# Designed miniproteins, single chains, part 56

Each design is a single chain, and the fold is of that chain. pLDDT is the mean over its residues in the fold that is shown.

## One batch from the design tools (miniprotein)

Design m1942
Fold by ESMFold2-Fast:
Structure m1942 (fold): chain A 60 residues (1-60)
Amino acid sequence: GAEKEKLAKEAVELGVEFHKKTTGLTPNKESVEEGLKTLLEKSVEELKERVEHLKEALSQ
């Protein structure tokens, strides 16, 4: 549903930012697309937890 797609997209965007912060590298488009596909297989609850964890990590 729309909520799951929105959360998966947000998790991918935060994951890209986290990867840049930790490695200094930008993930390629193929890796981002594969990551989104993997996240869409997760539950809404798992995606909410991932988003919150990434937000916390990026606030450090």
Scores: mean pLDDT 81

Design m1943
Fold by ESMFold2-Fast:
Structure m1943 (fold): chain A 89 residues (1-89)
Amino acid sequence: MSIEDLIRFGVEAAEEALRYAKEGKLGLAAVWADIAYHINGTVYRLTGNEDLGKAAIYAKLAAKYALKGDREKAIEYAELALRHAKKAL
């Protein structure tokens, strides 16, 4: 699996987190945000790409707020995670 494949997977996971958060499915949003956190964090460790590091941190925050039932903050942080993950493409 290439680094580019992992970056694309991190973007897709962040997109799914945002989609579920917007739908109010916060449990699924938290699951996908957690996946985005682990994938982007792993690629950040391999590449040193600061946008992937930021994407991982924002994905972790999206998962945290989704689990707390804070839909607005879950959406905000999922959008930030997606924005930074896309910059790494």
Scores: mean pLDDT 90

Design m1944
Fold by ESMFold2-Fast:
Structure m1944 (fold): chain A 85 residues (1-85)
Amino acid sequence: GDEKYKEMERLDKEALELAEAGKLEEAKEKLRELVELAVENAKELMEREGIDAASPEELAEAIRAHLPALEELLERVVREKAAAA
């Protein structure tokens, strides 16, 4: 049942490590994979808990809407590491 959470944790760690190494585009790709996995995990949770207050599509759009802010956090990590070097 926790396999998706472990994969999300791995993708989060990989994205951060890539950003710290200055590999912004690779970090963003891992972040996009993480966001899509979060969408699937949230859909599974809604089905398990019987939550019908939003459609799966509305939930997916709400989660994906956070991607620009998360990408900005990765860009900030890259900028801070470059400035510290």
Scores: mean pLDDT 79

Design m1945
Fold by ESMFold2-Fast:
Structure m1945 (fold): chain A 99 residues (1-99)
Amino acid sequence: SAAAEQKRAEEIAQELEKKIEEEIEKRKKEGVSDEELAEEGAKKKLDAGEAAREVGEKAGLPKEYIEEMEKIAREYNDDAELAEKRIIEIIEKALKEKK
């Protein structure tokens, strides 16, 4: 069912978004300044890519789709909604092509 595949893709994308958001929120609670958060933002692009790789591997996605998710997470880390939408599309395509 397309609806089941879409729901699974949304769940995987939500796990990734949650990991990124929790890390940002933790840094804010530690009293990190806005200037320090801006410097952390550059590092977060790499961390977001690693999170995408972990989530994709856990979900059993093909490496090709995991690499595309990692690239999108790094490039659009500041635009979480756009990144989530694109990641959902990639996951849906991966699930549809595999089975």
Scores: mean pLDDT 66

Design m1946
Fold by ESMFold2-Fast:
Structure m1946 (fold): chain A 100 residues (1-100)
Amino acid sequence: SSKIKKIIEELREFIKWIKENLPMTPEIEELIEKLEEVIKALEQEDYEKAIELLEEIVKRVEEIQGGRDVLDLSELEQALASAGQAARLIKKFIEEELKK
Protein backbone atom coordinates (compact mmCIF):
# COMPACT_ATOMS: atom_id res chain seq x y z
CA SER A 1 0.00 0.00 0.00
CA SER A 2 1.27 3.51 -0.89
CA LYS A 3 -0.24 4.61 2.45
CA ILE A 4 2.00 2.18 4.40
CA LYS A 5 5.04 3.58 2.54
CA LYS A 6 3.96 7.07 3.66
CA ILE A 7 3.71 5.86 7.30
CA ILE A 8 7.26 4.42 7.06
CA GLU A 9 8.48 7.78 5.67
CA GLU A 10 6.73 9.72 8.47
CA LEU A 11 8.16 7.37 11.14
CA ARG A 12 11.70 7.90 9.74
CA GLU A 13 11.16 11.68 9.85
CA PHE A 14 9.88 11.39 13.44
CA ILE A 15 12.97 9.38 14.52
CA LYS A 16 15.19 12.04 12.88
CA TRP A 17 13.28 14.81 14.70
CA ILE A 18 13.72 13.00 18.06
CA LYS A 19 17.48 12.54 17.47
CA GLU A 20 17.91 16.24 16.55
CA ASN A 21 15.64 17.81 19.21
CA LEU A 22 15.68 15.63 22.36
CA PRO A 23 18.52 14.62 24.71
CA MET A 24 19.37 10.91 24.40
CA THR A 25 17.94 9.43 27.62
CA PRO A 26 17.31 5.68 28.15
CA GLU A 27 13.55 6.27 27.58
CA ILE A 28 14.21 8.12 24.29
CA GLU A 29 16.72 5.45 23.15
CA GLU A 30 14.09 2.75 23.91
CA LEU A 31 11.46 4.70 21.92
CA ILE A 32 13.82 5.06 18.91
CA GLU A 33 14.66 1.32 18.99
CA LYS A 34 10.95 0.37 19.06
CA LEU A 35 10.10 2.82 16.26
CA GLU A 36 12.94 1.34 14.14
CA GLU A 37 11.51 -2.16 14.83
CA VAL A 38 8.05 -0.91 13.68
CA ILE A 39 9.61 0.38 10.42
CA LYS A 40 11.36 -2.99 9.87
CA ALA A 41 8.11 -4.90 10.49
CA LEU A 42 6.19 -2.64 8.07
CA GLU A 43 8.91 -3.05 5.37
CA GLN A 44 8.62 -6.85 5.79
CA GLU A 45 4.79 -6.56 5.60
CA ASP A 46 4.61 -8.10 9.10
CA TYR A 47 1.63 -5.97 10.13
CA GLU A 48 0.83 -8.15 13.17
CA LYS A 49 4.32 -7.49 14.59
CA ALA A 50 4.04 -3.77 13.76
CA ILE A 51 0.72 -3.59 15.70
CA GLU A 52 2.27 -5.43 18.70
CA LEU A 53 5.24 -3.01 18.75
CA LEU A 54 2.92 0.02 18.48
CA GLU A 55 0.84 -1.33 21.40
CA GLU A 56 4.07 -1.71 23.45
CA ILE A 57 4.96 1.94 22.66
CA VAL A 58 1.47 3.11 23.73
CA LYS A 59 1.62 1.09 26.99
CA ARG A 60 5.15 2.29 27.85
CA VAL A 61 4.22 5.95 27.20
CA GLU A 62 1.10 5.58 29.41
CA GLU A 63 3.30 4.10 32.20
CA ILE A 64 5.74 7.04 31.96
CA GLN A 65 2.87 9.58 31.88
CA GLY A 66 1.25 7.99 34.99
CA GLY A 67 -2.10 9.75 34.38
CA ARG A 68 -0.59 13.26 34.80
CA ASP A 69 -1.64 16.25 32.68
CA VAL A 70 0.75 17.13 29.83
CA LEU A 71 1.56 20.44 31.58
CA ASP A 72 2.92 18.47 34.58
CA LEU A 73 5.22 16.37 32.35
CA SER A 74 8.83 17.13 31.52
CA GLU A 75 9.63 18.08 27.89
CA LEU A 76 10.83 14.48 27.35
CA GLU A 77 7.64 13.00 28.84
CA GLN A 78 5.51 15.33 26.66
CA ALA A 79 7.42 14.14 23.55
CA LEU A 80 6.82 10.50 24.62
CA ALA A 81 3.09 11.25 25.07
CA SER A 82 2.99 12.65 21.50
CA ALA A 83 4.72 9.47 20.28
CA GLY A 84 2.04 7.38 22.04
CA GLN A 85 -0.73 9.31 20.27
CA ALA A 86 1.04 8.87 16.90
CA ALA A 87 1.44 5.12 17.62
CA ARG A 88 -2.31 4.78 18.33
CA LEU A 89 -3.21 6.51 15.04
CA ILE A 90 -0.72 4.44 13.02
CA LYS A 91 -1.97 1.19 14.64
CA LYS A 92 -5.61 2.06 13.78
CA PHE A 93 -4.60 2.91 10.20
CA ILE A 94 -2.67 -0.38 9.74
CA GLU A 95 -5.61 -2.38 11.16
CA GLU A 96 -7.95 -0.68 8.64
CA GLU A 97 -5.55 -1.43 5.74
CA LEU A 98 -5.13 -5.14 6.73
CA LYS A 99 -8.66 -5.80 5.38
CA LYS A 100 -8.04 -4.16 1.97
Scores: mean pLDDT 75

Design m1947
Fold by ESMFold2-Fast:
Formats: structure tokens, C-alpha cells, sequence
Structure m1947 (fold): chain A 91 residues (1-91)
């Protein structure tokens, strides 16, 4: 339904924004010498890359519209690139 697709898109956008803020915070802590934050940033990069690779097919398998699935995959790919950039700055 249109309502279900709209709700899924809203949840997706909220989740991506929350993840972006978490990655930025991990990056700040890692640059300040927080070894735990650096390890969490490395794990986050791996998880974001895995999620980006699998998201479109998985969400389409759940019956989500292609547009929502593609937005999710693109958003996760951007989070992976952000995590990589923050990790490179902290090393």
C-alpha cells in the first residue's frame, strides 16, 4: 500500500540519519585517540558495506517498491563511504 511504502521510507530515512550521526561521533572520538571508537568505526564500515551490498535484493524480496529498495542501498553505500573517510582521518 502507499501508506506502508511511505512509512518504510520514513523509517529508512530516520535510520540512515541516526547511523550518519553515530559514524560522525565515532570519527570524532577516534581522532581524539579513543581506541574503542576506532575499533567500532572499523566494525561499522564492515557492517555498512555488507548491508549496502545486500539491501536492494533483500528489501525487494520483502515486497518493498524498487524505489525504496534503491534508496536504502544508496543510503547504506553513502554511510560506508562516510565510515571509510572517518576511519582514514583517524589513522
Amino acid sequence: SAAAAEAARALLRAGLEAARRAIEELGRRARAGDAEALEQLRLTLRLAEEAAARAADYLRSLGLPAEVADEAAAGLARLAELARARLEEAE
Scores: mean pLDDT 86

Design m1948
Fold by ESMFold2-Fast:
Structure m1948 (fold): chain A 63 residues (1-63)
Amino acid sequence: SVMETLETMKDRMLDVAVRRKFSREQVDDALANLRKTMLSLGVPQEEVDKMIEELRKELEERL
């Protein structure tokens, strides 16, 4: 399902960002790319904005 794909993509991004110790700029670039991918999959913009905000908060806590 689309939701399972999104959770997998989110988990992979968190794992890579934490292991590679992403800078703020690298986080911004990765989140921008993830946003574009989610929109291309037909996810509503409001849901994308919410997921990106939640993911940014998780990354700020772990980095």
Scores: mean pLDDT 82

Design m1949
Fold by ESMFold2-Fast:
Structure m1949 (fold): chain A 79 residues (1-79)
Amino acid sequence: MSKEEIKKKILDFLKKNTDKVEQIEREALRRYLRGEITPEEAVEFYLDGLADLFVKEFPEITKEQAREALKELRKEGKI
């Protein structure tokens, strides 16, 4: 599976799981606001959480492949 195919699958998955995405985003923000993590660590927590959520539905895709695709999607302003 190409990186572009993984990116497309992630976008489709996130649209169907907006509630779970919002839960991960709120948890990252909560930890940041409590002074537990830096802004950079909050971004890493968010992307890591999304990758874990995604690979549970698509076990044929590695967490590393999901992380790289999510990193590009964030750079593109899509997440």
Scores: mean pLDDT 85

Design m1950
Fold by ESMFold2-Fast:
Structure m1950 (fold): chain A 68 residues (1-68)
Amino acid sequence: SPDQQRMQQLLDEIEGLLRRYAASTGEERDAILREIMGLVDQISELPEDLTTEAFAAIEAAAGRVQAE
């Protein structure tokens, strides 16, 4: 569905930004955080079931990045 495609696009972009966020510092890190926040806001506009799935996926991705 279009919503599932949108969710996957947003998740792929957020995961890439989470990797960059972990490797960045200072002003660059702040800019990446603002970009992630904008994408998370777009996730919140998806249907509730997809939003729940997406936030679980983001949590898992963030956990993987933080474990390093």
Scores: mean pLDDT 85

Design m1951
Fold by ESMFold2-Fast:
Structure m1951 (fold): chain A 67 residues (1-67)
Amino acid sequence: DLDQVIADGLRADETDLSNSLSSLGASSSTIDQAVSLLRQMYDKALAGDESGKASLSSQLNSLVSSV
């Protein structure tokens, strides 16, 4: 089931990202924003929007680098 594989992958990535940012002392707002960007990247990937995915990836990397 592709949808289940994608959901499981997203859940694992969300957990890893949240734990990493939390360990760095990121605020709840920063963690929520990072998770939101990650979810949007998955949506863009599923829609075949490589440009949108790349833009969101750049935003996520900038946010993570700011912590």
Scores: mean pLDDT 81

Design m1952
Fold by ESMFold2-Fast:
Structure m1952 (fold): chain A 93 residues (1-93)
Amino acid sequence: SEEELEEIYRKWRKILVSQYGVDTPAVDRLAKRMAENFIKYNNKKLIDFVEKITELIEKLGITLSELMREAVEKGKSLVDVVNEKLEELKKEK
């Protein structure tokens, strides 16, 4: 819904501004694209996904844009890529 899209967009924008250290049109566009991706794939458990993505960024030193690119390249949802990376981390520890 439009309300869900706005909430997701706002959360992603805050995360991306923090990650890039700047609030630019490119960051805004990426936040909007991520929000649309979350709605498209019915990723309604936003808090769980934000926590998982934050953990991946911290532990692997990867960026949100790199995760998004990998999802596009693999033809998968961002959720699937995040879950695959988290399963890899569990095998290491």
Scores: mean pLDDT 68

Design m1953
Fold by ESMFold2-Fast:
Formats: structure tokens, C-alpha cells, sequence
Structure m1953 (fold): chain A 110 residues (1-110)
């Protein structure tokens, strides 16, 4: 049995250009690799290669919502992978001068 963690993160920024840069960075293979390395480094039983990201809402020039998904073999590993992912994304957001304002997490059995 597999579990999917969906992490929906809203970020805000004073500069729309920085939000656009943050969105582009979050969807790169490099960012997904950083997330995968963090998951593996923590010994989390997640399918690091199955980490995905997408922009959900960019309609407000000062806010951006990004959704991440990760698949794991246990509910606990799915939660831990989502936490590792959030931590790496918060580092990226801070580097771009962005603030994480909202986080939603959903775990579902596949």
C-alpha cells in the first residue's frame, strides 16, 4: 500500500518579480533534487523520484500557491517527507525574500 502526501504552500512577497523567480525555482529539477536529498538524508522511506511540484494559484501579484506531492510506503513516512519538503521550500523562499503564510497538508492512501 502506498500513501500520497500533498503539501499546499502559500507564499507572499512585496516584489512580484521575486515571487515569479520563486515559482520558477520551485518547479526546477534542481529544487526537486534538493528535496529528494533531504528526504533520503533523513532516512525517510519515501519515493524521492516521485516528488512533484506545480503552481496552483498565481492570480495575486503578491501571493503564490504551490502544491507538492510525494509518495511513500507508510503514512508516517509520507508525513515526514512532507515536513522535509516544507523545510527545504522555506529555505528557498527565504533566499528569495518571500514569506510562507499558509501550509496545508493532506495524506491519502493510494
Amino acid sequence: TLYKATLRVTVSGKDPKKLKQGSAAATTSLMLRVIADSIEGRGIGALAEAVTSRTVDDSDPNTLTIEFEVVARSEADARAAADALLKEFEKLAKSKGLEVTSVERRIERL
Scores: mean pLDDT 72

Design m1954
Fold by ESMFold2-Fast:
Structure m1954 (fold): chain A 67 residues (1-67)
Amino acid sequence: MPVTDEDVLRAAKVALWLTRGDKERAIALLERELSGHPATPVSRERIREAVERAYEEFLRHGEAILE
């Protein structure tokens, strides 16, 4: 199944929460979860963009990432 930008962003928020704001570890975690899908792998660049966006939301709200 194709992965939407919202799916990647939601996963990025969870990954950032799990890694306590470590963007590189969050990207690696998402790459394992999403790019391992044989039919619709998500690119590293797309994952990176979602993590950067989620990180900004985390900083702005302090805890807005965990949902």
Scores: mean pLDDT 69

Design m1955
Fold by ESMFold2-Fast:
Structure m1955 (fold): chain A 65 residues (1-65)
Amino acid sequence: MMEKEKKAQEFKEQLEKLPITESVRIEGDKIIVKLGPGPVTQIVAAELLMVAAEVEGLEAEVELL
């Protein structure tokens, strides 16, 4: 549980480094990311982020504006 919280926090910091990230919040072990409007590559990035989070044992949701 604490280990997942540390991974979630690190993931949040990585996501906040992306210019297209509007906001990031953590609910338990789930990470919710809002991405701003942008090119089609934004959709690909969102899918990769969800897969990466699942591999790390986290649940992630990505919202596109």
Scores: mean pLDDT 68

Design m1956
Fold by ESMFold2-Fast:
Structure m1956 (fold): chain A 75 residues (1-75)
Amino acid sequence: AKKEIEELLKKAVEAALAKKYDEAGKLLQEAVRLAIKNGLKDYLIEKLEELKEKYKDNEEVVIGLDNAIEALKAS
C-alpha cells in the first residue's frame, strides 16, 4: 500500500508539472482512496504536506494537494 501510494504521488506530481491537471487530480484521488482503505490517512497527509512545502510557489499544485488533504480529513 505505501509503495503504491508513493508511485501514485510521483505520477501525480509529474502530471501536474506537465500541466495535465485532470490526470494529476485523478492520481491524487486514487492515492486518497488507497490510503483510506489501508488505514494510511496520517501517512498520506504527512506526504502531501511535504509536497505542499516543496511546491509552495506553484499555486495550482498547492490547491490540488490541499483538496486531497481535506478529503482525507473528512473521511
Scores: mean pLDDT 83

Design m1957
Fold by ESMFold2-Fast:
Structure m1957 (fold): chain A 87 residues (1-87)
Amino acid sequence: GEADVLKAEMLALVEGVANTVLKITKNPEEVEKFLAEQNAILEKNKAALEEEMKKAGVESLPAPETVEEENAALGALLRFLREKRAE
């Protein structure tokens, strides 16, 4: 279904990011370029999210509202990256 397709796309994106991070870790110039691109994407995503929430009347999943929820999400990502590095 659509959820399975979205999960597959998200996994492909995470795989791509992990491979990129591993590749650029030894090159500071590539790291700076990557961070600049990510910042631009984050700014675009914030604007798109606000627009979608207005159109949908906040029918989407709620964004993290507390530092604790944000830290939990970060913790899950960090555990995933560590597991990927161990492979």
Scores: mean pLDDT 53

Design m1958
Fold by ESMFold2-Fast:
Structure m1958 (fold): chain A 116 residues (1-116)
Amino acid sequence: VQRLPIEPDEVFEADGVPVHIFNYGAPKEVVEAAREAALEAARRFADGVLSITVHVYPDGSVVVGVVAKTKEAAQQAADYIAELLEKRAGFRVVRRLETTSADGRHVVAVTLEPVP
């Protein structure tokens, strides 16, 4: 059993929103596309979003988690990242999860895969 990395490979801050990227051996173009989309969403939704976390995998799949002050802000930021990846990098959404943390924060996670 291998432990998963707990420290992000890349850390950015856009308009006060931390963006953490976890890279599990993804292709460079996938990392670059996911990073760019997450940073654009952080800038666009800085007033409502608390953090964005991106996981990029060797098969080219991407998981984006958004933590926000409101359900609407989490949904808007996560859906915006998905739209950018679909339009610019040929991805599709395969899973979407919405939940609320114990601290009353709103979380939306979206899983995307490359279109074959």
Scores: mean pLDDT 84

Design m1959
Fold by ESMFold2-Fast:
Structure m1959 (fold): chain A 87 residues (1-87)
Amino acid sequence: SLDAEKARLRAQARRAAQRLLATEPDPEVQAIVRDSLARDAAELTGMDLIGLYLKKGYKEIPEEARELFRAGLELGILNAEKRNAEL
């Protein structure tokens, strides 16, 4: 079901955020991830994290940040498809 798939993606995003918080030494990244977890919105932070890593000159984006971005993108697509199907 759509609700089960959305719940799976949110759970995936939360797990990726928790792993990133445990392994990332950058306090600015930690602050963004910690705030997203406190607001139960980890899936909305992927683009902000990727942008921050690129701005700081990181040559490789952490896999956890990529997972957050992919989960958020997939959730956004599912939400858009649901809206279009209801028209």
Scores: mean pLDDT 83

Design m1960
Fold by ESMFold2-Fast:
Structure m1960 (fold): chain A 77 residues (1-77)
Amino acid sequence: PKSRVVTYTAVEIRENSVLVRNERGVEYEIILNEKGLSILRALEDGEVILAAAISPEEAKKMIEELRKNGKYDETLS
């Protein structure tokens, strides 16, 4: 089941990955394979985040959707 969603800022789009940063300044790299499946897991005490994307562009769109839902706030970074 879906657990918790946190906010991210896209820092860098790479060839096969997207580097993101949450509002606490922690950075995570989302690795993409040829079919564009990626899994981001940030395991901190009681927190799990799952993100899936077809491509780096889709991963970026997912981050933008989090922003639209009030889950992303650049002012809190």
Scores: mean pLDDT 49

Design m1961
Fold by ESMFold2-Fast:
Structure m1961 (fold): chain A 61 residues (1-61)
Amino acid sequence: MTKEQVVARVAKALLDGNLEEARKIMREAGVPEESIDRAIEAFKQGRLDEAIRIVKEALDA
């Protein structure tokens, strides 16, 4: 699975309101729990762009 595919699946899960599915996708892709928590928090604050940025940066590490 490409980084772009992971980001797209996470974004869809977040927009669907399925936070647990978003967390599962991020964990399976190797995103650290710290970054998962930060991305979910950014999304809850209405900052989807920031949440996606956090996921992309974590996948590059």
Scores: mean pLDDT 83

Design m1962
Fold by ESMFold2-Fast:
Structure m1962 (fold): chain A 77 residues (1-77)
Amino acid sequence: SVLTPEAEEAVRLALEAMRLNPALTPRAIGAALRAIGAGYQYRLALRQGDEEGIRAAEEEARRALEEARRLLEEARA
């Protein structure tokens, strides 16, 4: 996959939240796009040997994953 495992999981959870509650679609799309962007930045930083960029991308992917998890909890309520 072109994405990191965390970014891929965030996209998967966001799409599941949207499937369970379509009213969450705009927020789910936002979370998924943030996760994709973080995954891309991580890959780019790895190729450049940019340690600070790697940490920043990991943090952004983690935040996107946390957001996706919250959306899924809301969708299940």
Scores: mean pLDDT 85

Design m1963
Fold by ESMFold2-Fast:
Structure m1963 (fold): chain A 94 residues (1-94)
Amino acid sequence: AVEEVLKILEELLKEVKELAGDTPAMRALEALVKRLMEEIRKEKDPEKILELADQAIKAMYLLAQEEMDPESAAKFVARAQEANKRIVELVEKA
């Protein structure tokens, strides 16, 4: 479950970076998400894994709203919502 959660977060981070571009805000987000992913790797509590993943996704939502055009932001938000559902299912099945 943890490795699959990390792959989902890595894919979302890659997508938000491609859509938003290489900005100082995006570099700060990348550092934050990578820190949260490192915490997820060390975590054994399913509830804590969900909290950390939710924090990463919410941070990416906020950047999308600020840095992307409205159409790109809406598409990314839909992708992030689907990713969150997949993460919940993966953690619940573990």
Scores: mean pLDDT 81

Design m1964
Fold by ESMFold2-Fast:
Structure m1964 (fold): chain A 58 residues (1-58)
Amino acid sequence: SALDERFAAMLAEIQAALARLSPEQRAELGRALDRLIKQKATVEEVIAAGERLLRELA
């Protein structure tokens, strides 16, 4: 599905970002994602927020 494709693309971007980010940037990304999970965000909200965060870090 389109949602599954977006989720897979987001995960691939996160893996690529983790490989190229500084330790500080990696920690910031981790904290932002942890907040989304803790807030019980929907899968669609997590995908949208993850995509926005990755764009900001790029």
Scores: mean pLDDT 73

Design m1965
Fold by ESMFold2-Fast:
Structure m1965 (fold): chain A 70 residues (1-70)
Amino acid sequence: SMDRDIQGSQETARMAQRLRAAPSPEERERIKEETRRRLIEVYGLSEEEAEARVRAAEQGVENGRNPPRP
């Protein structure tokens, strides 16, 4: 349902917040893997869908680190 999709989006939003705070690549990989597994096991997403959502959230964090345009 739409409600379940919204809850899945909140899960990836939490991941994005944790990624911003994580100092190491190893910790970031762990956070991404935990989020992917929870999207599959708790929210019933396919592996492809869960990976796509994790990747999109990661890209959002990466883009937010770019210097502001003049």
Scores: mean pLDDT 73

Design m1966
Fold by ESMFold2-Fast:
Structure m1966 (fold): chain A 83 residues (1-83)
Amino acid sequence: MSMEEQLKETIKHLEEMYKKFKEEAEKSTDPKVKEILEKIAKMVEETKKKIEERVKKKDYEGAMKVLEETDRELEKLNDELRA
């Protein structure tokens, strides 16, 4: 796959993740769980928008850096959940 094709598939995946976490947050009756899910949904949506803007400008290198930063943040959150 070209870098552009990979980024477009990533954008679709992020949109699906946003919808899923948003729905789970709305269904949650636990305030702490709801807060965490809303934070994740917001992060995913912001990342998607940043990647879309970079792709629109044909800044594929910049888009990849945004993905790398997001992956790092997700790994930290996952480590905290396992601790």
Scores: mean pLDDT 76

Design m1967
Fold by ESMFold2-Fast:
Structure m1967 (fold): chain A 68 residues (1-68)
Amino acid sequence: MDELLKKVEELIRKTFEEIRDASPDERKQAVLKLMNEIQEMISDLSDKEQQEFMDRVSQIIQREAAKR
């Protein structure tokens, strides 16, 4: 769990860094793609673990979005 969370946090940070100069629509598409990639990464976890993980991912995404 913790190692997956770190990988996902790095993926989120990298994605937001790469889209910093992108249009709002491009940012929306990148975030949707990012969310889908995260879902695939955690697909082997239980439903409860996936829900708890996605809640934490949502917090990280909101934090990164607020920086720009």
Scores: mean pLDDT 77

Design m1968
Fold by ESMFold2-Fast:
Formats: sequence, C-alpha cells, structure tokens
Structure m1968 (fold): chain A 100 residues (1-100)
Amino acid sequence: MTSVKLEPETSSVAVGENATVTAVVTGDEAGDYTVKVTASQVSGTAAETLSSSVTASVKPGDKVTVTIGPFTNAGTYHVTVSVFKDGKYVGGDTATLTVT
C-alpha cells in the first residue's frame, strides 16, 4: 500500500521567501508520481493561496521535494500535499507553515 508523509524542510519562512516541502512516498509501487502542494492562508491580512507541483520517477522510500512561494503575505498557512500516480490520487498529508 502506498503511503505519503509530509516532511516540511521549512516550518517557518520570512515574507518574500520560498518554502521547501518534502513528500516521502512509502509503498511497494515504483513509477511516475505527481506531487501537488497547496498553501492556503488561514490567518493574516490576505486570502492567499499558492500552488506548485513536481512529477518525479519514484521508488519506495524516495523523497520528492517541491518548492512553493514566494510568500508575500505574513500569516499562518495550511499546507496540503496530494500525491498522484498515473493520474490517480494515492495519498496526502498536511502541515502548518508560519510566514513572518
């Protein structure tokens, strides 16, 4: 069974900076995976939503790194990672990012 765990390389960033998000794909299926990251502001002065995605050839236990940003508004962001294999959703995880 494929499992996805989010390991944020950055739990806080400064305004104007990018965040790096790492998704760990654990399972028995190798192949091409698309990792989609969205960051939605849940507190602050703007309703900002950022998104980025990477497609990578993955083996079990591989890490896929996605850079998202720049974050132009201070606040708390809810980060959601969604992982797809051959266009099918296989798993996801969430984290919180603080922008100051």
Scores: mean pLDDT 75

Design m1969
Fold by ESMFold2-Fast:
Structure m1969 (fold): chain A 87 residues (1-87)
Amino acid sequence: SSMREAHREAARAAGEALRDGVIRLEPEKEAEARALGEAFARAAEEDITLGTKQGDELIAAVDPRKGAQSVTGGLITLIGGLIDIEL
């Protein structure tokens, strides 16, 4: 909660980087990452804190079958690379 603004900014930056193609992935992974980036951008817009029930449901809605944990972990790593945060 104390890092809410940092999470919001990180989610927005990651979502934009994925949509703009700044982060390059293989085609299949790119589609999944873009969808997850959109979910993160929406979380930032709605002020949803990652690691909460609402945030978990958002991630699950985007990619339940691709291993939301793996995709989320990868995106957390990307966010950490863009913005130094601890999740």
Scores: mean pLDDT 50

Design m1970
Fold by ESMFold2-Fast:
Structure m1970 (fold): chain A 77 residues (1-77)
Amino acid sequence: SMIDRLRQRAQQGDWVSQGVLGSIYYRQGDYQTARDFYERALGLGDPNNPGLLQALSDVYRRLGDTDRSRQYDQQAS
């Protein structure tokens, strides 16, 4: 399946696939797993990627970490 291919690519260090998996888990309400995938994606790709920084801001807000949410939002700007 497409999801199985995304997981395989993410395991091989493809940061784009990690970002996509983060978005999938975010839509499912699994914010902790979404955070983990977005952080891995940011660490392997461009640390200034505005989309990933905004995604992490949204995730941390959902997890109740207002300070980290604000920090990532500012970096995305």
Scores: mean pLDDT 86

Design m1971
Fold by ESMFold2-Fast:
Structure m1971 (fold): chain A 100 residues (1-100)
Amino acid sequence: EEEFLKEMEKKAEEREKEIEEELKELLKKGVPEEAARLALFLKMLGEDEETIERAINANEEEARKMMEELKKKYGPEIAKLIENQDNLENQKKLLELFLN
């Protein structure tokens, strides 16, 4: 209705597209989907560049340790949302956590 609401709506749509494009770029570079999604989620949470880079380059064991660190920091419920990102509803909840 108002310019402010329209502008927020556009920013939310642009951010969703940016995240989708970053995911596609990481997959094109040969980053495993699980690691790519973890890295993007860490970025949305405002984690530092070093932590995000660790996620991108993580092997299976390192990714598991990072998931345990996330469970300790954000709680097991948020960790479950990360693990189940393939579900559209979980992706929506992750975006809501970022935008709220």
Scores: mean pLDDT 66

Design m1972
Fold by ESMFold2-Fast:
Structure m1972 (fold): chain A 100 residues (1-100)
Amino acid sequence: SMEEVRKEAEKKLEEFREEARTASPQEVLELANDVVTWVEEKADEAKLTREQRLELMIEVLERLKEVIREWAEENKVPKEETEEMLNLLEDGIKKLKEAL
């Protein structure tokens, strides 16, 4: 069900938060891509509709933005670099919303 996939995605996001804690910007982006790939695989296994997959991925990317903002603040990442990382996620969100 979509509810079960959302619960699993939230657990994966908490795992991401822990793994990213002391990671470099490049490593954080690689870990974020791993989360996205994992969620896509789980959505496929759960036989989610196109609309459900788009909604789920938008939710996941919004949550990744929140975790990355917290990571950047905790690790004192330069504002410009943080904004570049967040813009990559925001561009993804915009494309998904246009496809919904």
Scores: mean pLDDT 88

Design m1973
Fold by ESMFold2-Fast:
Structure m1973 (fold): chain A 96 residues (1-96)
Amino acid sequence: SSSAQQQKQQLLQQSDQLQQLGDIYTAAAKSGSSSPEEGEKIGEEMSKKVPDSEEARKKIQEGRDRGKKSSSSTAGIGIRGAGYYVQSDLLREKAK
């Protein structure tokens, strides 16, 4: 069983990883990518700079899988980034 402190630490770690994903997708959208393919490729290259852990890789993959069902425009990439920021903030609130 996990303690309340351990649960808070997990939520904060997940929040930090989602914030990093938000930064990656926001940077990809701002890089001047005018195509969904180019934006996704830039996002992939930047995601390699996120701390290499099993949990980080899983969250990046989950984000990409969800993104395949959303808008494929540059605006869609920016919306995905904003979504990660919102989820990051929500998890920080849950950790209080």
Scores: mean pLDDT 63

Design m1974
Fold by ESMFold2-Fast:
Structure m1974 (fold): chain A 80 residues (1-80)
Amino acid sequence: SMKDQIVQAMTDAFQKAVDRGLLSPEQQTQLGQLLVQAQQAETMDEMMKHVQKFLDILEKVDPELAKELQQKIDQIVKQS
């Protein structure tokens, strides 16, 4: 499903950010919580609010990874 693909893309981006050592413990907690909230969202509008907050935090830490994730999400949405 589109939701599963977006959650997977977010999970992959989160893991890359962790692996790059650019996240503080607070940022790891915030991104992890937003990922859980996106996964639990019952509507696309609710999900995309959590996705946007996730991207906003990620852009402050790794702007290139945030752009990569945004492009991947845009492709998933266009193909659905």
Scores: mean pLDDT 86

Design m1975
Fold by ESMFold2-Fast:
Structure m1975 (fold): chain A 86 residues (1-86)
Amino acid sequence: MKVELTDEAFEVLKRVGYTKKVLSLEEVFQAVRDLLAREGLFDPEDERIADVSDTPLGKLLGRDKIDLTNFEELEKALLKVMKPIK
């Protein structure tokens, strides 16, 4: 599906080169992974977990940690700050 980013989501994702307000959900998941990698937020013991406490991404999603294998919870958090486009 395609989503339109809120201004807050756009400001977070443009930090890793995503300068469009309309992205596919797959592009948004990739942008989140790119941001986590760029800022070194992956857990050293478990690369599937990222600590986003006190980060702009964590504030945007209302989360202290992200489990990258829990796609349903990540999608729900993202869809609170993005509007699905028909």
Scores: mean pLDDT 78

Design m1976
Fold by ESMFold2-Fast:
Structure m1976 (fold): chain A 64 residues (1-64)
Amino acid sequence: MTAEELAEALERYMAEASPEERARLELFRATFSDEAAVNLFAVRQIDPARADALLDQVMARAAA
């Protein structure tokens, strides 16, 4: 899978996500990178609750 295909998959996912989930993923992507956002998206396919917890923890640490 190319980086472009991964980005498209993430965008499709975000289009179907809740406004709150989408905003959090966009903030994460802007703070870290598109690749990091795709990796978080991959984790979310396996364990959504863990992905959400990771996002909260990482964003809190970045803000500190």
Scores: mean pLDDT 72

